# Designs tried in a protein design run: designed miniproteins, single chains, continued (4). Part 45

Each design is a single chain, and the fold is of that chain. pLDDT is the mean over its residues in the fold that is shown.

## One batch from the design tools (miniprotein)

Design m13645
Fold by ESMFold2-Fast:
Structure m13645 (fold): chain A 92 residues (1-92)
Amino acid sequence: KPSQEEIDLETEVALAEIAVAIAKKYPSKESFDFAIKQLERAYQKAVEAGDKEALETILENARELLDVARQAGFTDSAKKIEELIKKIEEAL
């Protein structure tokens, strides 16, 4: 029933959620960079699919990641996440 495109999108969203969870538990430049990359992949797939529910899920995860980056003092990572959040909001 699900298309390959739907499976690919669900997979990228799930990977982004896992990456964000890892960054929340183990805050580092490396974990934030990885989570940002996974969120960007999920964002691209959601935009291609026109899936607003996926975009809303990605936005929620990006906002959680931003809060963690700010609290941990990773200012450069926080700026990258803010730019990604703006792109997601513009796509909604």
Scores: mean pLDDT 88

Design m13646
Fold by ESMFold2-Fast:
Structure m13646 (fold): chain A 66 residues (1-66)
Amino acid sequence: SHPNLGITYNNLGTVYESLGRYEEAAKAYQKAAEIYEKLNDPALSDDFYIALSGYSKALEKLGIIP
């Protein structure tokens, strides 16, 4: 998977989050995390953690996790 696609999904997650669309935000961050996990590149670790943190926060906002 291309790193730029991961960045695009992180950006989509941020946009959906700013709009209060947490279900769409969670899906976007999940897609970004999947891409970065497959790449397994330490240089992309910050982008990977952004995806994981955004996903976690979106799930918290949806009441799925505490």
Scores: mean pLDDT 83

Design m13647
Fold by ESMFold2-Fast:
Structure m13647 (fold): chain A 79 residues (1-79)
Amino acid sequence: MLEEKIKELKELLEGVRKALEEGDYEKALELLEEAERLAKEAYASLDEKDKEELYKEVATAVKELGEELKEELEKLAEY
């Protein structure tokens, strides 16, 4: 069910955000990769309407957290 998939993805994304806040970038990356994989898998199996809803609720958050993690890792690599 779409609602259940969105809930699972939001829980993973909350885990990513918490790991980033604590400076655990390795854990944040692992959780983000898992969320991205599940989002792609769910997206591929849904009809067009449900795909738009999933994208709106989850995919943008995955991209935003991915950009934040990349920026933090790039700051570390510069030194």
Scores: mean pLDDT 75

Design m13648
Fold by ESMFold2-Fast:
Structure m13648 (fold): chain A 68 residues (1-68)
Amino acid sequence: SMAEEANRELEEVGRLAREAEEALRAGDYKTAQEKIEEIRRLAEESPSPLARALALREADYLEEKLRA
């Protein structure tokens, strides 16, 4: 179902976001950027408007932390 697909996508986004935050804390900005790009790719490929919106919000949040 679309709801199950959205849940799986949000779990993947959560994992990528955690990896990006770990990279940011370690000063590994390249890895953090790669993880943010993966989240954005997942959003673009998502058939769920809700999952897409939440993934993009997470990517934007991480991008702000990267630029700070």
Scores: mean pLDDT 83

Design m13649
Fold by ESMFold2-Fast:
Structure m13649 (fold): chain A 64 residues (1-64)
Amino acid sequence: MLKAIEELALESIRTGNVALLVGAALLGIANGIPNEYIKKVMEAAEKKDEEAVREAVEAARKEL
């Protein structure tokens, strides 16, 4: 689950496709990922910071 969210968020940065970012958020919500981690991934992707996206996903993985 977290890997798929990471891949969608990173692809949204690389392609500029906002639908992929929306897909990442919906996948996180559907799988019960806490909103605070979804928010961190979305904020990182909006800043086009691939490293921050990876850090947010690792923080979520450590919590789960």
Scores: mean pLDDT 81

Design m13650
Fold by ESMFold2-Fast:
Structure m13650 (fold): chain A 67 residues (1-67)
Amino acid sequence: SHALEEALESIREHGRKLGLSEEEIEKIVREFEPALREAVEAGDIEALIAVVQEALKRAEERAKELK
């Protein structure tokens, strides 16, 4: 799904901008991909946005832990 691919790339790009390693970024992606996939399959745009926001917040928290 194009929407799923865009959501996953948004999370990866945000993690890269925060200075996270590819390994740390993929851990976050693995954590949130099931919920993102469910939202896309349901056509629930509000749920998709909410899950993306949670993933971005997780990336920011992880970046702070590693500093």
Scores: mean pLDDT 85

Design m13651
Fold by ESMFold2-Fast:
Structure m13651 (fold): chain A 73 residues (1-73)
Amino acid sequence: GIEKAKELEKRGKEYEEQGNNKKAADEYTRAGAEYMKSGDYEKAIQAFEKALELDPDHETAKALLRAAKEKLA
């Protein structure tokens, strides 16, 4: 849900500040998935795009970003 998504975004930001881009991308991807479960597709897209900025090869984030964009189309 939304609260869990915010907690995961906070962890993602903490890993990003530590320079651990792969773990940051994983946490942002998990946050996006929680936003999708809550129907907040705009927040989900932002989280997945942030994950891909940090880890461009993150396959789960790529797939979920596509799914989230299709929900808004």
Scores: mean pLDDT 88

Design m13652
Fold by ESMFold2-Fast:
Structure m13652 (fold): chain A 82 residues (1-82)
Amino acid sequence: MVKVELEKIDETTWKLKVESTGKYKIEIDATIEKIDETHSRLKGKVINKVTGGVQELDTVYEATPEEIAEYIEKVLKELDEL
């Protein structure tokens, strides 16, 4: 199962928390900062709870905060079904 929580903190900042509990036990703890109407910065970490591996995230996307959250949910759901 994949759970995605996107919480608006202020006008330009969202907190993203993602948990996958299927075959891939992944946790994402990140902040999304809206730069403009078409660009957002994703900064945080991805934790693989099976291996204990941690990957840092700091990337600007041509996407809204909501679009970034939807994309992550889609990818993790596809991985969970494998």
Scores: mean pLDDT 80

Design m13653
Fold by ESMFold2-Fast:
Structure m13653 (fold): chain A 55 residues (1-55)
Amino acid sequence: MSPEEELERLLAELEKRAPALAAQLRRDYGTLTSDEEVAGAVRMVRLLLESHEAA
């Protein structure tokens, strides 16, 4: 599984809880080209999902 595929899965989950935020992040992350940038985005979206689960 590529970091890009993992990022899309996480953004889809975030969209169910925070659709406006997910749409904005999808636009911002759509311009990422390096594996390191995509991996950083994956970590950020995971943290956001955990925060929404805790709230």
Scores: mean pLDDT 75

Design m13654
Fold by ESMFold2-Fast:
Structure m13654 (fold): chain A 70 residues (1-70)
Amino acid sequence: SNDEKAKELVREALELLRQGRVEEARELLIKAISVAENPELKKGLEQALKSLEEGDVTTALAGLHDALKV
């Protein structure tokens, strides 16, 4: 499904964030948001992206882990 594709992109983004590759992680999250169809998943990813853009990596990581539980 498109939501499973979005979750796979999120898992890749989490690995990039672990490596400090923040810009590449942002690009994957933007793609994940574009393919996500579940409103709860999409909202969670948008909130995580906003936290990442504000430099709050800790809040972004928590939000991404929560989004994967949807």
Scores: mean pLDDT 87

Design m13655
Fold by ESMFold2-Fast:
Structure m13655 (fold): chain A 69 residues (1-69)
Amino acid sequence: GTEEAIRILLESFDKDGDGKITKADFIEALVSLGFSREEAEAMAEEIVGPDGKITIDDAVEGALKLLAK
């Protein structure tokens, strides 16, 4: 389904296999899904961790929140 497709897309940016992606990679993933860069940046700021990275689980949840609007 849509959630699975989003997870696969986000995991494709996880170069280190650590279950995390960079804020920049998350923004590019959301823009590729048709969101505006402003919406993607706002969501990334909301969910980014103290290490400057976003977990795949948080990234999937953030993308689903934007799709539900």
Scores: mean pLDDT 81

Design m13656
Fold by ESMFold2-Fast:
Structure m13656 (fold): chain A 56 residues (1-56)
Amino acid sequence: EEEERERERRERARKRLEELGLPLTPARLEEIIATEETGISLEDLEAELEDGSSML
């Protein structure tokens, strides 16, 4: 079931943050969930930050 999977994704994202030793904030959790659903990988987000936002 889609909603059940979504709940599981959220749980995994939360566990991931804990394993990485990062604070569990709603913003961070939402980002991880969004990247998984939208198909945007964390490495893509990191590359965007490195490029120095404000570029094309």
Scores: mean pLDDT 62

Design m13657
Fold by ESMFold2-Fast:
Structure m13657 (fold): chain A 86 residues (1-86)
Amino acid sequence: DKVEKARELFRKGLEYYQKGDYETAVKYLEQAIKLLESVDPNHPDLGQAYAGLSAAYGKLGDYEKAQKYADKALEIFKKAGVTPTE
């Protein structure tokens, strides 16, 4: 239930990102992240959400936040096994 709601928010974030509305994309992606973190702070979907948030902040010129969320995405991807890791 909560995970499905987070996926809907993530999809909306990506839609606004593709439209060039990066400020609105950030808002939806932050909501998705908050919901996923409440379920599992290492949830696999968090990696994609952090990556999307990083890209949106990069487009807004907030390179410090872009780097912060890129690092968070990478850490989740490592834990989720998108690289072979045990």
Scores: mean pLDDT 81

Design m13658
Fold by ESMFold2-Fast:
Structure m13658 (fold): chain A 75 residues (1-75)
Amino acid sequence: MKEIQKAVLQAVAETLRGIGHQLDGKNEEAAAHYRRAAELYERTAELYKEAGDEDSAKQARELAKLYEERAKEAG
């Protein structure tokens, strides 16, 4: 449970960094942070799956896809 909380917080931190860089017009840096967020959401999905929470795992995978697409749009 603590491991899942850490992964979620890391993913959120990377999304906020991406948004911050995008607001500053630093689209390449924003894209890098969005890609990192996508990787962290994939990790979060695996941790939820191991915990038996299939619904949360599915939601985390959808977030990973969303931020991968945002990375492509930003950079």
Scores: mean pLDDT 84

Design m13659
Fold by ESMFold2-Fast:
Structure m13659 (fold): chain A 64 residues (1-64)
Amino acid sequence: SMEAEKLLESAVRLLEVVPEDVAVGLMELSEGISRATAREILRAIREGRYEKALELVEEALRNR
């Protein structure tokens, strides 16, 4: 979805400018994504698994 793609783009940008733990906290605060799920999304991004990262974002948005 467009919402999930925008969130993924924001997460990619966060990893470029802030430490991972800060990015996790910001994702929790702004999007209501659990810290555990945020860590999984950021890990998938770091590993270049963008399709998996998008899947995790869409799942998190459905379960909020």
Scores: mean pLDDT 84

Design m13660
Fold by ESMFold2-Fast:
Structure m13660 (fold): chain A 63 residues (1-63)
Amino acid sequence: ADSFVEKAVELLRQGKPEEAKKYAEEALQKDPTNRKAIAVLAQAYLELGKPEEARKYAEQLMK
């Protein structure tokens, strides 16, 4: 819900998963319970070809 999450979502839409990951990580550092930031990290890792890391974040969303 902060500006870092909004920027990360926009970067994913632009096909910039590495930059999206960076902003989502910053948002998650400020609020570890930020489900939007966790979702962005899961998607960014999938687009970066790291499905094992993406699965780790996706599993957090199932709680």
Scores: mean pLDDT 81

Design m13661
Fold by ESMFold2-Fast:
Structure m13661 (fold): chain A 80 residues (1-80)
Amino acid sequence: MLSEEARRVGEEIDRFAKENPDLTEIALKAVELAKQSPDPEARGIATAIAEIVLALHRLSYERDGNEEDKKKAEEIEKAL
């Protein structure tokens, strides 16, 4: 089972995502929560969410050449 802190961070990200459906904003919120958490498990989960969104934007840019995807990927990478 996840730690209480990891569960709390996950629930906060879920609440944020319901109010903010933009994947990049969700990733940036996850990075913020990862940096604020002293729990390695909570940091790991939040970082994984951000890295998945980063990978999706990179993949989209490599396939379609969309400059917005490149910009969003770079924004998440810099925040990490």
Scores: mean pLDDT 82

Design m13662
Fold by ESMFold2-Fast:
Structure m13662 (fold): chain A 60 residues (1-60)
Amino acid sequence: PPLTLEELLKKSLVELLELARQLSEEEQKELIKKLQEAKPDTENEEEFKKILAEILVELL
């Protein structure tokens, strides 16, 4: 079943990255593009995790 944003936010950053690896090549390219456009503060892990989860909800 599709994962909700709430379910994704409960996962660790590592688990979210593992889900990203399961995306198709085209969806992975779109994820990278959206992350580059968002330019999250990489020093802020919680912000990066939130942005990653929000993008993954759109792609899953």
Scores: mean pLDDT 76

Design m13663
Fold by ESMFold2-Fast:
Structure m13663 (fold): chain A 90 residues (1-90)
Amino acid sequence: LLERLDALPARLPKTPLEGAKAAAEEARILARLAEEAGLREAAELFRKAAEYFEEAAKALEAGDEEKAKEYAEKGLKYAKEAGKLILEAE
């Protein structure tokens, strides 16, 4: 339940909804920074991650925790792929 997730050890987010919104914002910032660095593929993956985290937040607002989890997992997958590209770029 959402009340149990307000005890998250993560910085600042008190609920999964706040966490999903924060993750979407961070992914958008990372996409912009990757684009500025010339890492276009990583930027595209971070944009996809942001979209999925936004969908996860919308699902949580609608009370659909199962859909929110699916979207959050997809967002994390794209964010990890983007991070791997940055790591592989030396």
Scores: mean pLDDT 75

Design m13664
Fold by ESMFold2-Fast:
Structure m13664 (fold): chain A 70 residues (1-70)
Amino acid sequence: DVEAVAAAIRAADTAGDGTITAAQALAALVAAGFSPDEAAEIVDRAMAPDGTASVEALVAAVRERLEAEA
């Protein structure tokens, strides 16, 4: 469910600064049950042009995707 996936993404932010690397985001999404291709699409959607991803943007992208599939 969306809450479990959001919790996994937030847990990947071990520094607590609200940003994570694309690799950390991909690993968290795959661990939460997404395929590598799905995880890559979510990360790409949330990623800034400089190659960083915010936890909030990733959670929002996951929520939007899961709500659209419901």
Scores: mean pLDDT 75

Design m13665
Fold by ESMFold2-Fast:
Order: structure tokens, then sequence, then C-alpha cells
Structure m13665 (fold): chain A 63 residues (1-63)
């Protein structure tokens, strides 16, 4: 369920989740992954990404 997926995402440390996401290298895929996280967790993960990538992903999340 969506609630279970959100609970699992909240359980994982932001840095570990971000590291997995970084393996994709695709800003659209990253945005899709991060869209499943709560806003505060999403913001924290964005601070862990390289600045250029974080900016691209943030733009996609705001579209």
Amino acid sequence: SMEELKAEAQKLPPEERAQRALNTSDPEVLAAILSALPGDVRAQVLTKLPPELAEKVARLLNA
C-alpha cells in the first residue's frame, strides 16, 4: 500500500536513500522516487545530492 511505502521511506536514513537514487543518474527517476517521500524528508534528501542534480530534481518536483 502507499502508506506502507511511505513508512518504509521514512524508516530509511536520508543519506542511504539518496545514495541509491544517485545510482540512477536520471533526474526524472530521482524526482519520481523523491515524490514518494514526505516534504520535510524530501528537502533533507535534496540537501545530500550534488547541487546541480538537486536543482534539476527540485524543478521537476515543482512542475
Scores: mean pLDDT 67

Design m13666
Fold by ESMFold2-Fast:
Structure m13666 (fold): chain A 74 residues (1-74)
Amino acid sequence: SVAEEQKERLEEAIKKLREALEALERGDVEKAAELLAEATGDPSVREWSPEEIRRRAEEALRRLETLKKQLEAS
């Protein structure tokens, strides 16, 4: 179903965002930027500061988790 496919894609993006935040905690900014770029589809992430990467990853994670819950309710 479309909802199941969307949930799967959201779970993949959520996983990459969590991995990006974990990479930042390890001090691996390059890996964090790579994972965030993959999750968002935005290559400009590589130009962002570590603080911007963290902020954007946390924001994206909150949005995708909310969307996933909405899909689970439908």
Scores: mean pLDDT 80

Design m13668
Fold by ESMFold2-Fast:
Structure m13668 (fold): chain A 53 residues (1-53)
Amino acid sequence: MTKEDEATEIAIKLAKEKGLDPDEVIKIAKKLLAENPSLTPEEAAKLAVESLK
């Protein structure tokens, strides 16, 4: 499983929990991983959720 795939799964879970659009959270999480490859998938997904609230 790639970091991108793992971030997608975490992003979907967090988006549903927070009432956010999963597609938007996935998009931002992938962008964050592309800009900073040292981020973990979990960190990228959490930052994406935080940026949308």
Scores: mean pLDDT 80

Design m13669
Fold by ESMFold2-Fast:
Structure m13669 (fold): chain A 98 residues (1-98)
Amino acid sequence: GIKDLAKAKAKQKGIPQELIDDLINLAKNNKKPGATTYVYNAILFAPKNTSRDRLLIEIALILHDFGVPKKDILAVFKKYKVPNTTLNKLEKELDEIE
């Protein structure tokens, strides 16, 4: 299924499968299970030159667009030790969306 393919591709880009699982569970816990398909598709259809950190930002923007709180998305990224430079860029992009 798309889940296994997306998790395998994320792992190839250096994203832990557990990070993806926690983000999907975060969406489900916020009653936004529809975000799951969009997250998996963003991973599967990411351009070849998309960096690990850019892909993480794109996933976060999808979750936020579905209504997952910014603070909860950032907490998952901090748990998996995503660099502060990436977190700062993400917070700026989330603030610019209104």
Scores: mean pLDDT 84

Design m13670
Fold by ESMFold2-Fast:
Structure m13670 (fold): chain A 68 residues (1-68)
Amino acid sequence: SREEAVREGAELIARELEEAARLLYPDEEVEVRIEVTPESVVIEVRSARLHVRRVYSNEQIIAYYQSK
């Protein structure tokens, strides 16, 4: 379903961002937040040195998921 594609796509992007953060600063604690609204998905990855916040439309997330 569309909802499943958005959820799984957001989780994939979040995992890739988290992995990149851990590779960049392996000794830091990494926090991941995913906020899904009807129109957008916000993915935030934070550590002591890093703050990455990305905003995607549901359509962008679905396109990303389908490209994997």
Scores: mean pLDDT 81

Design m13671
Fold by ESMFold2-Fast:
Structure m13671 (fold): chain A 118 residues (1-118)
Amino acid sequence: MKEEAEKLVQEGAKALSNGDYDKAIELFEKALELDPRNVKARILLAQAYIEKGDYDKAVRILAELEMAVELDPSLAKYREEVEGLRKYLISVFGPDVEEKIEKAREELRDEVAARLAA
């Protein structure tokens, strides 16, 4: 499972570097179906959505990544990549996207709180 996910991540990264964003997205989504906790696949998926201009999807994935890195100390090694992704997303779509990121993070906190209360 993980070896298959890693292969899909590598192929997706090649598609992304070649400008084939739709293929990259499909490959990263398949990698996440096999290994839902693959942080590298989620980072690259967000980058692919930024390159494609789908900022709403990029914002949601970034918010999920930022919360995962904050809540799980084992993911600390991804902190710089996630911070870089946030800066890149803001540079591409403008400063207004920071408000969108904060709203997405608030929605995720509310979803988690609701599930724990139920």
Scores: mean pLDDT 83

Design m13672
Fold by ESMFold2-Fast:
Structure m13672 (fold): chain A 68 residues (1-68)
Amino acid sequence: GAPITRAEAIALVQKAVREAQESGKFSPDEIALLSARMAKVAQEGIAQGKSVEEVEKLIEEVKKEAEK
């Protein structure tokens, strides 16, 4: 697959943040922290030339850690 673009990375983070908000499991402060962590792994994925699929997996791992 092609390396992820910045626009695709932003879209993946926005989708994941929306899903976390809609889950009702997190406070506003927890959503803010989760959003920052997802943005960080997406930015690192862009820098490393990772694919959309690889970055989506990293974002999903961040969500799973937050639910523990």
Scores: mean pLDDT 82

Design m13673
Fold by ESMFold2-Fast:
Structure m13673 (fold): chain A 61 residues (1-61)
Amino acid sequence: MSEEEQIERDARLVAEHYGRRLNLSDEQVEETERKLREFMLANPDSPTAKLLRRVAAALEA
């Protein structure tokens, strides 16, 4: 999986997790995923992006 593909998957996992916890609609989850993906692709080396990727990895485990 490419780094871009991995970021897309990570953003989806995080958005789904928070969507479930916050009882968001499917549309709100999709919007959250889009925003997270855009942020992580634009700022892949930021501490926030690294934290989000680590959270996604923990959710997969």
Scores: mean pLDDT 80

Design m13674
Fold by ESMFold2-Fast:
Structure m13674 (fold): chain A 70 residues (1-70)
Amino acid sequence: SELKKELLKKIGEILRLIGEIFDLELKIKKLEETGGSKEEIEKLKKEIEELKKKIKELLEEMKKLEEKLK
């Protein structure tokens, strides 16, 4: 079924976004440990919030698709 394939694709996209968030969190940690700029840290935190927003949108889309499968 195409709806199930679309759900699996969205799960894969969410996992990729989680990986991107993890990489940004590691960059923040390195900047905090090395005395990097607070401005750069805040910029990376905002990028993480945008990625979290995308994950939330994908989860809402998946919820709507799952209702169509039932």
Scores: mean pLDDT 84

Design m13675
Fold by ESMFold2-Fast:
Structure m13675 (fold): chain A 62 residues (1-62)
Amino acid sequence: MSKMEIAEYDVEHLIEVLKEKNLLNNEEVIKRAIENLREKMKELGIPEEEIEKLIEKFKKKI
């Protein structure tokens, strides 16, 4: 499994968790979730350009 596949899975899973817990209307939770995703993707060694694309994908789905 590629690093990008792991990151995409994490994005989809986070969206599912936020919807399940009804946290999509909590701006502070969303900001923190985005920060945590960026940190995790950097740890995985994903290029900054790809990280921003994944974050935009996350924002469009929520």
Scores: mean pLDDT 79

Design m13676
Fold by ESMFold2-Fast:
Structure m13676 (fold): chain A 74 residues (1-74)
Amino acid sequence: SMDEEVLEKLEELEKKFEEAVKNGDVEKAKEIVEEMKKLLKENPLKDPRLRTLALLRYIAMASEAFVLERQQKR
């Protein structure tokens, strides 16, 4: 299904995000968050529960990137 394809892409982006965070790469982490936002905006999930889950996953990663950026801006 289209929802399954979007969720697979979301999982790929989450793995890339985790690697960027582990490496302290703020710019790459922010880029991945923007890519996730674009993916979800251009490919809206049809299942409302999956849509809510994807939104929460996006918010979690955006929040983590924000914290990482703030820690490096002294």
Scores: mean pLDDT 85

Design m13677
Fold by ESMFold2-Fast:
Structure m13677 (fold): chain A 55 residues (1-55)
Amino acid sequence: GSMRKELLKAIGRVLRAMGDVLDAELAGDQAALAEARKALAEAKEEFEKVKKKLE
């Protein structure tokens, strides 16, 4: 169903945000790292909201 696609999209956003954090750490870019960490936190919040809809 559509709920499975929403869950997969939310997981994909978290994984991408984790990758952005790693890239910023490798680059030593503190501004990019702060922005990437914020994006990761937002992606995790969205993932939790999607999970709650499946309960």
Scores: mean pLDDT 83

Design m13678
Fold by ESMFold2-Fast:
Order: structure tokens, then C-alpha cells, then sequence
Structure m13678 (fold): chain A 67 residues (1-67)
């Protein structure tokens, strides 16, 4: 396939976080939108699938703290 395991993990994570970002933006929740955006930026910079998973977990924990 055209994607490495890392690039596939990044693609899935970005799609998930982008969905959360879109939902937050539609609701006017700037704090959650900012956290989701920062999560996407960190996922793009990640160097391993393990780092991608850690970033997603940390981003989701931050979103939960803002609910």
C-alpha cells in the first residue's frame, strides 16, 4: 500500500480529531476547537505510531477536562 504504518495511524488520528474540531467549531466551543487543532498539529509532527496514540489520548483527556 502507499502508506506506512505511521502515516496510516496519523491519517486515522487526524480524521478523528478533525471531526471533533468541526463539531466544536459548529457549537462555538473555542477552547475544545483549540485543543483539537493543537492535537492535529502534534500528530502531524509525530515520529512513531506510539507517539500518535499518546497524543490522541492526551488530546482527548484535555477535551474531557473542558466539558
Amino acid sequence: GPLSDLELEKAVAILYLATLLAAARSQGNEKIAQVAREGIDKVNAAKSPEEVRKIVEETLKKIKELE
Scores: mean pLDDT 87

Design m13679
Fold by ESMFold2-Fast:
Structure m13679 (fold): chain A 78 residues (1-78)
Amino acid sequence: MSTDEKIKLYKDHAEQALKDGDLISAAESYHDLGNVLAKAGKYDEAIKYYQKSAELAKKAGDDKLKKESEKNKKKVEK
C-alpha cells in the first residue's frame, strides 16, 4: 500500500468513526495517520493529526493514547 493509499485509508476510517460516535477509533485512526505522515517527512501535517488524536483520546478518557500521540507530536517537532 502506497503512502497516499494509507493516508486515504486512515482518513476514511477516522471520518467513519466520528460519524459513528466512536471517539476511541477516530483517535486511533488519526494517530496512525500521523505516523504515516511522519514517515513520509510531512511533519507539519503529522503534528496536526497527532494533536487531533490526543484531543479525541482525552475526550474519550484514553489517557494512554493521548500521551502516546503527544509524545509522537513532540518527536516530529524537532
Scores: mean pLDDT 85

Design m13680
Fold by ESMFold2-Fast:
Structure m13680 (fold): chain A 63 residues (1-63)
Amino acid sequence: GDKAAVAAAGAAAAGGAGDAERASQLMTIFKELGGDEKMAKAAAESARGGGNEEGARAILEAG
């Protein structure tokens, strides 16, 4: 639901900022909230667009 989308957006922001650990934690919450694979991929692409490939990878591995 909406909480999963918020978690994915938070993961994208954390990953883009270089906080891969926080991004992974938020993606774990995202999965618990029933987040879907499409949203996880979008969050990873957003983090990569922010200039952080490690954050994007952390999102994809956790999501």
Scores: mean pLDDT 79

Design m13681
Fold by ESMFold2-Fast:
Structure m13681 (fold): chain A 81 residues (1-81)
Amino acid sequence: LEEEIERASEEARQNWLKAGGTPEQADAAGEVARASVRYRHAVEQGDLETARKWIAEEADAAARLLPFVVDQTLKRAEAEK
């Protein structure tokens, strides 16, 4: 499980860096991936309480990443004109 979590996290970070994201954005993407893997594992084990915890963590991490994505999108839109 921990190896799978770390692999998913690192893959998400590398994908964001390759797409031109900052190290901070890549780290946030890695946190989303980690929470997602833990959520799926909990569901597979039938542990609904743990699953609720991890889906909430995934949502929280995604919310922290979203302001950076929104800011970048707005800057790009402004640069078009």
Scores: mean pLDDT 74

Design m13682
Fold by ESMFold2-Fast:
Structure m13682 (fold): chain A 55 residues (1-55)
Amino acid sequence: MPTKEQKEIIKKKVEEALKKKGEVTSEDVKEIAKETGLSLDEVVDTAVEIVIEKK
């Protein structure tokens, strides 16, 4: 589970991806994982959580 700080980074990147493309792609997940030090699975789970919270 990511920290509050890592969630902030993920949220920013997810919002940018949605704004630009309307979706979060595997390339976005890879970039976020590199930035946060999280696994790809953790980033995906957190991105889904953020999208659900935003809706």
Scores: mean pLDDT 76

Design m13683
Fold by ESMFold2-Fast:
Structure m13683 (fold): chain A 57 residues (1-57)
Amino acid sequence: MTLEDLRKAAEEKAKTDEGAAQLVELADAEPNPQRQFSLYGRAAGLSPEEIVKLRKE
């Protein structure tokens, strides 16, 4: 799963979930790519464990 795939999943969830929309806005403004990946992952509904696993790929 790429950062772009995760961003798209997060943006889709943000259309119906205000919490996800807030996380997407934070991720879009995040200059650190690892932090940005984690924020999009959280917005998409991934657990912290799943996010860490995907970041190692």
Scores: mean pLDDT 78

